Designed miniproteins, single chains, continued (3). Designs and how they scored, part 18

Each design is a single chain, and the fold is of that chain. pLDDT is the mean over its residues in the fold that is shown.

## One batch from the design tools (miniprotein)

Design m8596
Fold by ESMFold2-Fast:
Structure m8596 (fold): chain A 76 residues (1-76)
Amino acid sequence: SSEELYEKIKNYLLTVYHFDEEKAEKIARFLAENPEASDKEFAEFLKEVFEEEKMGPAIELTSKELKEDVRKAAGL
């Protein structure tokens, strides 16, 4: 179910990526409800989730790498 996928992705983002709970919940919900989302669609979503003052320029995140890693961790 999308709820089981959501919990799995959220936990992975919290424990492996150390995202704050708000970001982890938003990203997990998007991917659980849109598992076939394109790299472009996911990148546009991430632009809305992340702010410069929260991430900092030293933290590099690529939408494709994050999506692929999370999908593999979720068994997709």
Scores: mean pLDDT 75

Design m8597
Fold by ESMFold2-Fast:
Structure m8597 (fold): chain A 95 residues (1-95)
Amino acid sequence: ARSAPLTPAQNKELTDLVREAQGLLEEGKIDEAAEKVVEMLRLIDEYWPQAQLLSLPPEVLKVEIISILLVYGSFLGLTEEQAEKLAEAAVKKLY
C-alpha cells in the first residue's frame, strides 16, 4: 500500500467533526458529541484502511481517540479534559 497525506478537504472534514463534538460537549450533549467522534473514527478508517481504529480494543482505542482529538482540536481550544470525556463517551457508544 502507498501512504499518502490527507487532502485539505479530508483534513477540513475531520476538523469540522472535532469542532462539532466540542460544541456539543460544551452544551452538555455528551451522547451527541460522542456520535461525532465515532463518525470521525469511521472517516479515518475510510481514508487510512490500515488504521483499523474501530477494531482496536477499548483501552487502546480510548488512547488513540484522545491523541487524534488533541491533534485536530487543540487549535480549536479543545482541552485534554474535553478530549478524555469525548473519548470515554465514544468508546462507550462502540460497545
Scores: mean pLDDT 78

Design m8598
Fold by ESMFold2-Fast:
Structure m8598 (fold): chain A 82 residues (1-82)
Amino acid sequence: MSEEELAEALERAVDHYMGLSDADLERLIAQTEARIEALEADPSASAKDIELARLAREALLAARAGDREALRRYLEEAARLE
């Protein structure tokens, strides 16, 4: 993925998450927290998998707070880990 492709993908992702309802965000946050718990309990889980799940949670929390800048930063960090 080029830097231009990444920037376009990040803007689309930010717009998507910022457009979600509070109910959808709370559901996704709960699902992500359950995933983090499952990964932390799994001895075969990689540090990268755990970090990706934590970044996803932080991105959703930023979206819930209406913090577009923080949401974009967490999504970019997650994309660079994949």
Scores: mean pLDDT 84

Design m8599
Fold by ESMFold2-Fast:
Parts: structure tokens; C-alpha cells; sequence
Structure m8599 (fold): chain A 85 residues (1-85)
């Protein structure tokens, strides 16, 4: 149900934020820190919107927003991974 989707998205948002924050703190490369911060911002904005839609009962809208967020985040995460290699 919509409430369960909202709870799942909240857990995913928390995990993503914690992981990227830890990565940002662990690196002394300012470019990697900037990319991690940009990825965190993109994930937070998109997932917060998806959570709001799920809480309003719009399951289809929430899934579409989460999918769009994942698509937007993918190139940022890839660039960050390449930078840290």
C-alpha cells in the first residue's frame, strides 16, 4: 500500500544519505566531495517528492518520481565512482 511504499522510500533515502555522507567524509579529494554532495542533494530532493506522493496515496506518481530520481542519480554516481578509482 501507499503507506508501506512511503516507509520503504524513507528507509532508502536514509541509507543513501548515510552512505554518501560517509564517502564524502572519508575522501580528501574536493572534486569527489562535491560530486558526493551533488548526488546527496539530487537523491534527497527526488526521494522527498516521491515520499510526499506516496503519503498522499499516489503510488503511481511516487514510483515514477523515484524512477526519475534513480535515472538522474545514475550518471552522478558513475562519475563519482570513476573519480574515486
Amino acid sequence: AAAELAAQLERQRARIEASLAALEAATDDPEAQRLAAEAREAARRGLDEAIALARAGDVEGALARAEATAAALEPKVRELGERLA
Scores: mean pLDDT 82

Design m8600
Fold by ESMFold2-Fast:
Structure m8600 (fold): chain A 93 residues (1-93)
Amino acid sequence: SEEIKAELEKAKKCAKSIKQSSDPVPESQYQEAIKLLAKFYRVSPKVFPTNFDQPPDKVGVFLLHLTEFQKALGLKVNGRLTVTDYEVLKKCF
């Protein structure tokens, strides 16, 4: 959607100010990170998986959204939810 692209341009500038870390988000923060990603896309967090250890049917939907987010923000596109991704979701939106 075109309006999301405009928001992403502003957030991309904010993301450049975030300290880079490839560390995975701690499991205790997964639920908050999922809620923030869902809020960013304006969808219910129920569309995303409840965990990432074993891929439930929803993993494909989550990976698509995460990968699109990473690409749009100029972050590392690896389909892994990192501390940097989480900090961008918290501080840039």
Scores: mean pLDDT 71

Design m8601
Fold by ESMFold2-Fast:
Structure m8601 (fold): chain A 70 residues (1-70)
Amino acid sequence: MSEEELLAAMKEALERYTEKLLKTKSKEEAAKMFEEGVARLLARYGPQLSPAQLAELRAHAAELLARIKA
């Protein structure tokens, strides 16, 4: 799997996780679980990404978190 494919897969996984959390949890619980999920994802796959790709993933996660907290 290429780094670009990995980034795309992680962005899609975060979007799916956001949808699941919003359907099953309160906004407060969803935000907490999302932040914990992002931390685990970055710990596992972050070292495989370039600094630019890591910044893009973090920006995408921040946008999704803002939608959860809206």
Scores: mean pLDDT 82

Design m8602
Fold by ESMFold2-Fast:
Structure m8602 (fold): chain A 85 residues (1-85)
Amino acid sequence: MSADELARRVYDRVRELLEGKEWVTREEAIAVTEEALRELGYPQELIDAAVEALKKILKGVKRLSREAAALAAGLAAREAYRKLK
């Protein structure tokens, strides 16, 4: 599995989980990203690494759009995957 394939799957799932929401908080974006990775069956080590990467990406961000949240989640998952395997 490629880092890009993982990023796309996480992007799609986060976007689906946030359906009907125009805006989300930083805390909601982090929680939904963790849920998406867990539902997709990824190991806890990858989930923890992705959450840490996402916290860095969203530093100083209080609120973001559904699209921005999904994109950030995909980027965080990709970064975590590159560091682990």
Scores: mean pLDDT 85

Design m8603
Fold by ESMFold2-Fast:
Formats: C-alpha cells, structure tokens, sequence
Structure m8603 (fold): chain A 75 residues (1-75)
C-alpha cells in the first residue's frame, strides 16, 4: 500500500510541476487536479477527487478515505 501510493505520487510530480508553473493562476483547475491526484493515490475514482473541489459530500468522502489510509500506514 504505502509503496504503491508513493509510486503514484512520484508519477504525478511532472504534471503537478507543470500546473504550478503554467496553471497556477486558475484556482479551480488547481483544486480539481489536486483532488483527482489524491483520489488516484487512494485508489478512488478521479471524478470523486475533482468534485471534492466544489462538492462538500465528495470532499468529506475523500477526507474520510485519506484518514483511513493514514491510520493503516501508521499502524
């Protein structure tokens, strides 16, 4: 689990860097991309992550999954 999550995060670094340098002025785009990236790392649908930028229910679901994953890593 941890190793796979770290690998997926590493694969996203070039895309995150491109957004930081070229898309940083579009807050909605950055939020949607960040949510999708987190969902991908957690093994959830990227659409859920993108919706988390504007949908409180989707955001709550994404946060609950992230907290559960964090507890498993620390245990």
Amino acid sequence: MLEEMERKARELEPELQELAENGKDDEEKVKSFTGAAIARILGLPEELGRRAATDEAARAQLLAAAEAASREIEA
Scores: mean pLDDT 65

Design m8604
Fold by ESMFold2-Fast:
Structure m8604 (fold): chain A 133 residues (1-133)
Amino acid sequence: MEEKIEEAKKNIDTVEKNVGELKALAPQLAQASPYGLDEVTRAAEEAIQKAREAVDAAKNGSIEELYEKTKELAETVKRLLELAQRVIRDSGAGGALASPEVRQAAYDRFQAALDELSKAVGELKKAVDEKIK
């Protein structure tokens, strides 16, 4: 149980770091396309707040609260990734941004972090289901 909470905390910390990196890139995205900058920044701030709420739930030792907060975080991060991909695609003029390969590598890293967070949500759900049994 404590081991699963510790693992979830590490995944949450990784997501918060990756979201912070994306937020730092938002001004560069605005230079190529001002459309969607406010949405990306707002979604990134929401994801950071949800990550903090999930960590606080972990401190309380409530596996059910941790599951719900981590699930909310995963949904928020997924929406952020979709918004960021749309903004980069629609900015299409490319020359002022990092190369397509560097951008793709950044998105692959975000997708990997989301996949790890989704696994953590699945493991927490199993722990909640075992407690209800």
Scores: mean pLDDT 65

Design m8605
Fold by ESMFold2-Fast:
Structure m8605 (fold): chain A 77 residues (1-77)
Amino acid sequence: LPEEVREKLYEPLTEKLKKSKYIQSLSSDEKKIEELAKKETERLLEELKPEDLEFVLNSSPLEIEIHIGMRRIEEAI
């Protein structure tokens, strides 16, 4: 991702992931949840394309995870 797009996505995506049921289920420690959300944000940013910017900003964490999962399946086949 271009740095401009990465910067626009980093904070919104991290906040969405912090609120996701998946990340919240991994730990009861707020600091650990924040660390996990930031780590997962970095991983997702490696899989996103610049064209996904508007979709990611307007989508729920589940919708974003489905979008990434579908792309991985398409790449594997």
Scores: mean pLDDT 74

Design m8606
Fold by ESMFold2-Fast:
Structure m8606 (fold): chain A 81 residues (1-81)
Amino acid sequence: MKTVTFYLDVEGDATLAGVTVEGGMTVTVVSVERFTDDTGRGLLRVTLEVEMEPGQTGTVTLTVRDESGRTYTRRRDVSME
């Protein structure tokens, strides 16, 4: 298993709206945390556990929705060496 962490810039009360996975992997959402950095910037930290076999590759896409209905996406390619 491999832990993958996403950091997303957010405003207001953002929530995780969806996780999509492409490729040969299984993904489990471990935690979703909202916090503010030292500059007053809002951040959403999403921690995932990814299970995949050596030589597998795939893409994880997170969709976040704020209280105003705006959506943010972060995509990351994941590989097992």
Scores: mean pLDDT 74

Design m8607
Fold by ESMFold2-Fast:
Structure m8607 (fold): chain A 70 residues (1-70)
Amino acid sequence: NAMEEIRRKLEEGRQLARDIGKANYEKAKRDGPAGVALFAPLAGNVEESDRAAKELDEILKKIGEERRKQ
């Protein structure tokens, strides 16, 4: 069950990063520039989402190590 919990937390972290990316994209679309300039926020949101996912993976790895100690 520890593996299932780690797997779930990993999926939650990745899903959260994707949701953040989507929210940033929608906010930039509403508040940001229109037309051709819209492409710049999209690229930034993809990088932000990927960075957040990697950061969450590191946190989840640490959580997994703590779980193993129990």
Scores: mean pLDDT 59

Design m8608
Fold by ESMFold2-Fast:
Structure m8608 (fold): chain A 55 residues (1-55)
Amino acid sequence: PPTEEQKLELEALAKEALVGKTDDEISDAVTEIVLALESGDLDKAKDIVKEFKSK
């Protein structure tokens, strides 16, 4: 499972990727990222951040 430091780093990157998005887009993405992090699925959380950043 991902370490606490890895989770915090990913959360910071996710927050940067979500800057400039609408409240609805942010809400959906944050929910998905939080659920992935709570389940310990760092790879899924990274994929969500990458997809959001590339859009």
Scores: mean pLDDT 72

Design m8609
Fold by ESMFold2-Fast:
Structure m8609 (fold): chain A 89 residues (1-89)
Amino acid sequence: EVAALAAQLADPDEGVRARAAGELARIGGPEARAALTAALKTVTSFTVRGLLEGALAGDDRALPWLRTLLDHPDPRVREAAARVIEHIE
């Protein structure tokens, strides 16, 4: 599961990458954290980078920005933001 989600973090589709970040945040644990950390080295999307950082940090400083993603046009990004927020809260 974690390995498949880690592969999706490199997907050309931003929505697929966002969904994978949200799912890894939900699963948690050292394997998921390692996958999120590795993805930060290659991420090119500001939105996906923020989701990865929110998932790894677990602090509330990212919450106001993550909440703006709940209005994102891509439903996969909205779902990912909700999952990262749930992980932090």
Scores: mean pLDDT 77

Design m8610
Fold by ESMFold2-Fast:
Structure m8610 (fold): chain A 69 residues (1-69)
Amino acid sequence: MEELAEELARLAEQRGYDPELVEAIRKGDPKAIAQVAVDAGEDGTAEGQRIMEVAGRLMKELGLAAEPA
């Protein structure tokens, strides 16, 4: 869980997301994680797919995801 939150935060920072959003991800804020996942899903790049994968795994660890869509 903690390692996934740190990895997602690093990926968001590399993509130029707001520092406040990056910090919220590090704290495991479900809304921040979901926001980054939605934005990355619309990106269509390999980096966006990586962010989606890490965000999905983190949300599953937090008990927020039942099955991948």
Scores: mean pLDDT 74

Design m8611
Fold by ESMFold2-Fast:
Structure m8611 (fold): chain A 91 residues (1-91)
Amino acid sequence: MRLWVGVERDGEWVERPLGDFETFSDLIRAVMEELDRAQREGERVRIGIEDESFITSSLIASEITVEALLRGYRVARTRVEGNRVFIEFEP
């Protein structure tokens, strides 16, 4: 499971790899840490998810969305491209 995190700066998305995870628990922990960081800075966040299974990508996207909502984020946009899911969050 591969993840990217992007932050909006001056109207552009600056993306970096977050990691390649073998377990869902490690993946969610890494995402939670990034959401907590971005929330402290008041930043918009894009999370990109890639897995060989679209079902797995969708389940990960759902859990990430819950974690973001619990931190006061709102879902701004979602995009699906093959097995990749992108979710944009705003504070």
Scores: mean pLDDT 79

Design m8612
Fold by ESMFold2-Fast:
Structure m8612 (fold): chain A 79 residues (1-79)
Amino acid sequence: IEKAGELAATTVALQLSRLGYGHLVREAFERSLELVKEANGDPELAKERIEALLRELGVEPKKAEEIARNAQLVLEGVL
C-alpha cells in the first residue's frame, strides 16, 4: 500500500517534469503523496484530489486530468 502511494506520487512528478512543469515537481510530489494517504486506499478519490491540486498549481485542465488518471492506474495496480 505505501509503495503504491509512492509510485503514484512519483508518476505525477515525472509527468509534470516531462510536460514542462519542472518547477512544480517537488510540491506536487509531496502534496500528492499526502492526498494518496488521506484517500485511504480509494484510487478514484485520490485521482479527483490530485487533479484538483494540479489545476490549483496552474497545470492545464486536460494535462491535470491525464496525470491524475495515470496516478489512479498506478494505485489500481494497472501501471
Scores: mean pLDDT 82

Design m8613
Fold by ESMFold2-Fast:
Order: structure tokens, then C-alpha cells, then sequence
Structure m8613 (fold): chain A 81 residues (1-81)
């Protein structure tokens, strides 16, 4: 039914929003940990490694968020068909 499809779509959206929040919170936590390690280090090469790892964490998080959004859109499209 149309009502069941609408409920399914809202459920998919809610799940995706929660997953994106969890990914964002984990990225923020890891970034804060790497920033603290970089600040505590006196070795320029070690600081550069932490900065590179920080960027990788952000890039990986953004890729996972994009995949989560794309998967949600695919599921919603199937429910709307």
C-alpha cells in the first residue's frame, strides 16, 4: 500500500540519519585524538603522519557517509517502484 511504502521510506531515512550521525561522531572523536597526538609530539615527521592520518579519517568518513546516503536512496527507489 501507499501508506506502507511511505512508512518504509521514513524508516530508511531515519536509519540513514542515525548512521550518518554515528559516523560523524566517530570521525570527530578520532580527529580529536589525532590532533591531541600531533600537539603532544615534538617530532615533525610524527606530526606530519598524524596530520595525514587525520585527513584520511575525514576522507574515509565522508566516503562512508556518501555510501550510506546512496544506499538509502537506492532502497527508497525500490520501495517507491
Amino acid sequence: SAEARARGIRTVEGVAEREIKEITDLVNQKVAELDAKAAASTDPEEKARYEAERQQVIDDGNALIEKTRANAEAVKARLAA
Scores: mean pLDDT 91

Design m8614
Fold by ESMFold2-Fast:
Structure m8614 (fold): chain A 73 residues (1-73)
Amino acid sequence: SNYETAIKDAKETGKMAGDRGPEIEKLALQAIKLYQQASNSTPEQGAQNKAQAGKLLGQVQAMVAEVLAEKAA
């Protein structure tokens, strides 16, 4: 997955999201850090970190989609 694209999308959406902008960026950065940590962790820790990162990234993508839909309506 393109972690850089996820950060970029979060930052761009943050410009429209008002108070939600910092939260979207924070969650995206946390997900990316967990993915990076997973690559250097034990198999058990890596699996847990990847699962958590995937969950957070999914949440960020959903929030971004909601903000963009609100602005398009």
Scores: mean pLDDT 75

Design m8615
Fold by ESMFold2-Fast:
Structure m8615 (fold): chain A 109 residues (1-109)
Amino acid sequence: SKLDRLLELARRIAELDLSYAQRVAALVYGAHQLGLSAEEVREAGLLEEDPEISADLLRAAYSLEHKKLYLDEKLTKYKKLKSVEDALDVLTPEQRAAVEAIVEEVLAL
């Protein structure tokens, strides 16, 4: 299912050496590529057994709902999203390529 693909995406992204904001940005992008709503991303977060991955998914859902990428865990800094692709601007070119490759692999499942 699309939710199973999102859970697999979240686990693979968690294995990358990314900051908090970069992990959430990657999940926002991946969820959009999978055609998932903020509600469906929240459901995936509630199903995830790993509390850190669950937290990343719930924050990605919140970012999709409010069209803001939160840059810190305290929600004090954010980037307004004009498009979902704007979330990738917080990644380096190498990190972006790694995230896009994982999203393509998960879409092929």
Scores: mean pLDDT 84

Design m8616
Fold by ESMFold2-Fast:
Parts: C-alpha cells; structure tokens; sequence
Structure m8616 (fold): chain A 95 residues (1-95)
C-alpha cells in the first residue's frame, strides 16, 4: 500500500504540472477536491467517475489523458486494498 500511495503522489503531481503547462491546472485542482471528498465519505464509485470525466475532458491532449488515467488506475487499486482514506488525504494535499 505504501508504494501505491507514493506512486499516487507522483502521478498526481505529474498530472498537475502537465495540466498547468496547458492552462488546465484549475480543472485538476477542482477534481482533486471532489475526489478527496468522495473518497473520505466512502463513495469510491463517484471518485473514480470524477477521474474518468477528467481524462475525457483531456481527450485532446494524449499526455494529459494518460496522466489522468494513471491516477484513476492507482485510486482503483488503493480502494481495492482498503486505502481509500489515505488516498483521500493525498488528494486533499493536492487541492
């Protein structure tokens, strides 16, 4: 779990930096806030749906879409391992 949490921190930071380069940093900040709230209340399905929506929003930028998809994959894995609250904390720090 610790390795996945570190991978999530790195993936989210890369997503944020890449989005800022395209003037879309605010979309990532907003999504991170909603994902954190959803995960904190145990609504993993909503958190994953928000991240899927973010990836679709970035569809015209392959690097951004891939970065958002990677974040979604890591969140899904962490939720499956019972680490949703720890993942929520990472998103809260990013918002």
Amino acid sequence: VEELLEELREALERLREEAERHGKGQAVTTAARYVSDALARGDAARALAILEGLAQYFADHPELREAAERVRELVAELVARGAASQAADIFREAA
Scores: mean pLDDT 85

Design m8617
Fold by ESMFold2-Fast:
Structure m8617 (fold): chain A 62 residues (1-62)
Amino acid sequence: MTLAEARAIVDRVEAKVERGELPSEEEIQQLDDAGTQAAIAGDTALAQRGSELGRRVRQMLA
């Protein structure tokens, strides 16, 4: 996964959550992978967005 792909995944999942739509299991896994890639690449802002979005998704699943 490239950093550009990671950003696209975070943006897509964030848009779904903002609409009140639950992401699919595949999208949740892609979000986790995207956050990891952002952290490895040193994109702290993208990694933080991914982490916060993951937290929101977990709240939706509860």
Scores: mean pLDDT 83

Design m8618
Fold by ESMFold2-Fast:
Structure m8618 (fold): chain A 65 residues (1-65)
Amino acid sequence: SEEELTKAYRRAGDVLKQVIAHHKEIPEEEANKIIDLTRKALLSQDPEEAQKYADEAEALLKALE
């Protein structure tokens, strides 16, 4: 649904903001992977696909210490 797509976009945007805010603490290679996943989520028109990319981006961000 349009509502689920909007929620996925917000989640991807939040992850992107966190990566930008912590750019000095996150290795460039890992930051680029997370940014690519957030971009894929934001460019997706399918709620399930957007959620999948948002989930993957969140998981990678949480795995960083």
Scores: mean pLDDT 85

Design m8619
Fold by ESMFold2-Fast:
Structure m8619 (fold): chain A 91 residues (1-91)
Amino acid sequence: KSSENKTILDVFLEAVKILKKEGYTGKVLNQLEEALKNKDINKAGNYLILLPYIVGKETFIKAIEQASKKIKDKKLSKKVIVTARMMSENV
């Protein structure tokens, strides 16, 4: 049940929607969206770590930044962008 506050999972879900709108498709994106909707943190994390290898580091970071701007939460935005950069460090 929603607690009125946006979470890091909400930002990642918005980023997946942005990528799908830009034409990215595939099992990883579909499974990630499902896991994020279900609040399955472990499953979401496993697919999230693969996402920069599928779409590319720059595209992944850009999608997270765009999602963060849509959410309009500056504190959450900074935390998610740092997490996304750490996940894509070796891409």
Scores: mean pLDDT 76

Design m8620
Fold by ESMFold2-Fast:
Structure m8620 (fold): chain A 105 residues (1-105)
Amino acid sequence: EVEAVVRELLAALRAGVAAYSALQTQLVKEGKFEVLVEAEREIARKEPEAILARERELLAANPNLSEEERELALESTRWKLENPEPSQEEREAHAKKIEEQLKKI
């Protein structure tokens, strides 16, 4: 089941943000929220660039975000994909880095 949803989500990611969002909504309506979460976690583990591509597209579509804010949000997503089980010290260090960067923009 999770593998089938992973294939559908990857196909939707390649089709674009609207297709991915529609599939997410459909899975939630079908009561498959837990399967969706597991499938997205599996995609993040095996295909992190697909998640980053979707995030970049979503951020680019938001007219209220500056270019600097978009890059900072994308960097935060990348860090989370690279560090799925961060220590408390690593989480605090990353949060401080993001806060310092936000003060500059």
Scores: mean pLDDT 75

Design m8621
Fold by ESMFold2-Fast:
Structure m8621 (fold): chain A 84 residues (1-84)
Amino acid sequence: MMSKEEGRLAVELASEMLDQGKSAVDIARTILRYSYSFGEVLRLSDKEQLELAIEVLEEMLKRETDPEIIEKIRRILEFLKKNL
């Protein structure tokens, strides 16, 4: 299970990837890697990876209190939803 600290690292990495112009699928995989095994993620379609990453980020957003991390989660969510 993803710890709060691992979740924050995933969000920070995903935010950097977004700024670098990485694909929505690559960003989704980065989020999912901290919650799921690599083999589980690879069995999902690109669309399923995006949908699952959105669910993970929405759950993180409900529990997050750091305004900088909240803003990063919102930016990533907007980007992933746009690419569904």
Scores: mean pLDDT 81

Design m8622
Fold by ESMFold2-Fast:
Structure m8622 (fold): chain A 98 residues (1-98)
Amino acid sequence: SAEEELRELLERMVRIAEEEASEEAKEKIRAYAAVALERIDRRDYAGAASAAFHMYVIASEEASEEAKRRIRELLDEILRIVAELEPEFRALMDSLMA
């Protein structure tokens, strides 16, 4: 299911983000991951995407260029799936890409 795919992508994003993160950054990444998963359970997919974006921002402060690229690829896939599940979020994504 799309929800299972979102959870798998989030878990992979957390693993990559944590590889180069400080303990403080890991705590923040895990907190946003927990928020994202809770929002998926509530079918708040736009909220889950927002939490995933915050994880990307935090991880990007300390990550290598290769790790940032991998995390961004996972974020982009999460955003694509959320846009398919939430037509209103798709409109917001189109606005951000314009």
Scores: mean pLDDT 83

Design m8623
Fold by ESMFold2-Fast:
Structure m8623 (fold): chain A 95 residues (1-95)
Amino acid sequence: DERLKELLEKLKLLAKNNPEEAKKLIELYEKTIEALKNKSNEELLKLDEEIRNIIMRALELINPQENKGIEDLTEEDKEKMIELLELEIKVIKEA
């Protein structure tokens, strides 16, 4: 929860101070959401490192006590990660 609050605050600052970089981040998050909705775990492992890093960060925020990789993602994990990434996009857009 505290880690999430810190992340959202950093995203607000990024949107205000570097709107071009924030726009790129939104596009990357939207690609990540689409991948989580439509791809298998094996397909997710083949994506660009930047997208995989976003997935791993989201997973760590929703399940900080679990030592899970992308290969271990459940449908529930994916749904929660999509909700988190949609929240992050909203925070950036509202800044």
Scores: mean pLDDT 85

Design m8624
Fold by ESMFold2-Fast:
Structure m8624 (fold): chain A 89 residues (1-89)
Amino acid sequence: FRELAERAAEVIEEAAKIIEEKDPLNAKAMRNARDQLLAAIERGNRAAALWALEAAIAIVDIALNKYPDDEELRRLAEELRRILEELRA
């Protein structure tokens, strides 16, 4: 669980870096969700970690809708969804 959740935090940060110049508000929202995910992991709260990851995915989807041609952003969104499914199993 922790290893996959930490990987999700890395992927969220990568997505934030891609958009931070052109969409600083969504980049900040992604990083806020990342911070919530890491805090939940530190507390051992799996439900809170899953909620934070779902929130991060929603923000990444909003950014992907604005930048649909960004293949790297799409790849990161797909990776986050795979991690979420693994963590739910």
Scores: mean pLDDT 82

Design m8625
Fold by ESMFold2-Fast:
Structure m8625 (fold): chain A 68 residues (1-68)
Amino acid sequence: MMTPEEARAVVDALEAWAAATDLSPEERRVVDETVRRVRRLIEEGAPGEEIGRVLQEMLDRLRALRAA
């Protein structure tokens, strides 16, 4: 299960990756919204399972955008 420390590390890595990657405006919006949501969940002490689900939903959305 994802710990809050692991979730913070994932979000930091995601932000660094997004800053270094030429994302479309739609992809950027999905990433930024996900980062904000995950940071809020960490602050509120949400379960790692929920944080992991939100991150997986982001990956699924990014894959769908790239497949279109």
Scores: mean pLDDT 79

Design m8626
Fold by ESMFold2-Fast:
Structure m8626 (fold): chain A 83 residues (1-83)
Amino acid sequence: SLDIVESLVTMAAQRAGIRAAALRVETREDGALVVEVETSDPAAVADLEITVTFDGKTYRLTVARIERLPDGRFLVTFEGELI
């Protein structure tokens, strides 16, 4: 379930003492996993090494982009590569 990926990413941030929450998890047409995380500390979130397993597949999440939101927070987009 994609809900477990959101929980794992949010827990990884909390264990590192970072205020961040996974907002969206989706799969692209190429099968890549995409995770969007909202945070006030994009550099700390980008430094997180996150590995998630769901549906028998294991993904390493890497930062694809960082976007500033209108409220002054940041959206960090991760892409998951199969390992």
Scores: mean pLDDT 78

Design m8627
Fold by ESMFold2-Fast:
Structure m8627 (fold): chain A 104 residues (1-104)
Amino acid sequence: KQAEVDEIIEEKLNSLRKRLEKQIKTEKERRLAELELEITKISLEALRLLLENSNEENRELQQEASEKNTPLALVEAAVKLGLISEETLKRLKELLREIEELKA
């Protein structure tokens, strides 16, 4: 059910925003929070599109993405199905790389 999924996504994003706001004490922490929120938005949009466009032909890709439940797996599946652009996948990979660099 689309309405039910949209409510869950909104609740998850609101919870994440509140958690990140409480943890921002430095510019580095603020940047990490911005990156985490952006990645979460991209992954939830990919999940929403995968759920909205589920059909018998795409079942295996959707199942694999759901089992892995990582931002990268969800966006890769959505790109393979033509639901999200390759540019979005490239952007997600750049965001993930920046998080690793900031944590190093």
Scores: mean pLDDT 74

Design m8628
Fold by ESMFold2-Fast:
Structure m8628 (fold): chain A 50 residues (1-50)
Amino acid sequence: TIVQAKMANDYSWVVPGQTITVVLADGTVIQGKVLRSGSYGKGEVIDVEV
């Protein structure tokens, strides 16, 4: 399932399939898989697979 979440921390570079820590809209912290490569700052919106 693909969910929209916010980056928990700054990441210099992520790649598809990498597991990262993200924060859901309700404040729940989860781990999800990256779908798109890039650099992401804390609080930046990202789509992840869970």
Scores: mean pLDDT 82

Design m8629
Fold by ESMFold2-Fast:
Structure m8629 (fold): chain A 69 residues (1-69)
Amino acid sequence: MLSDESIKKLQEGAQKVVEATLAGDDEAAEKARKETVKKVYEASGGDKDVADLADKGLTAAYVNAKAKR
């Protein structure tokens, strides 16, 4: 299970990715995704499976937001 800290960082990162994507800033969205995955990885104590799930979730959020603009 994700820790409360990992969940908080993932939620904050997902919001940044969606906002940047809807604004048309794909570069900022990609940067926010990469930074969030790194923060979640660190907060999980180096759990690569947790980082992979975070990356997949953020990528899905990006694709969904991009389809709406």
Scores: mean pLDDT 80

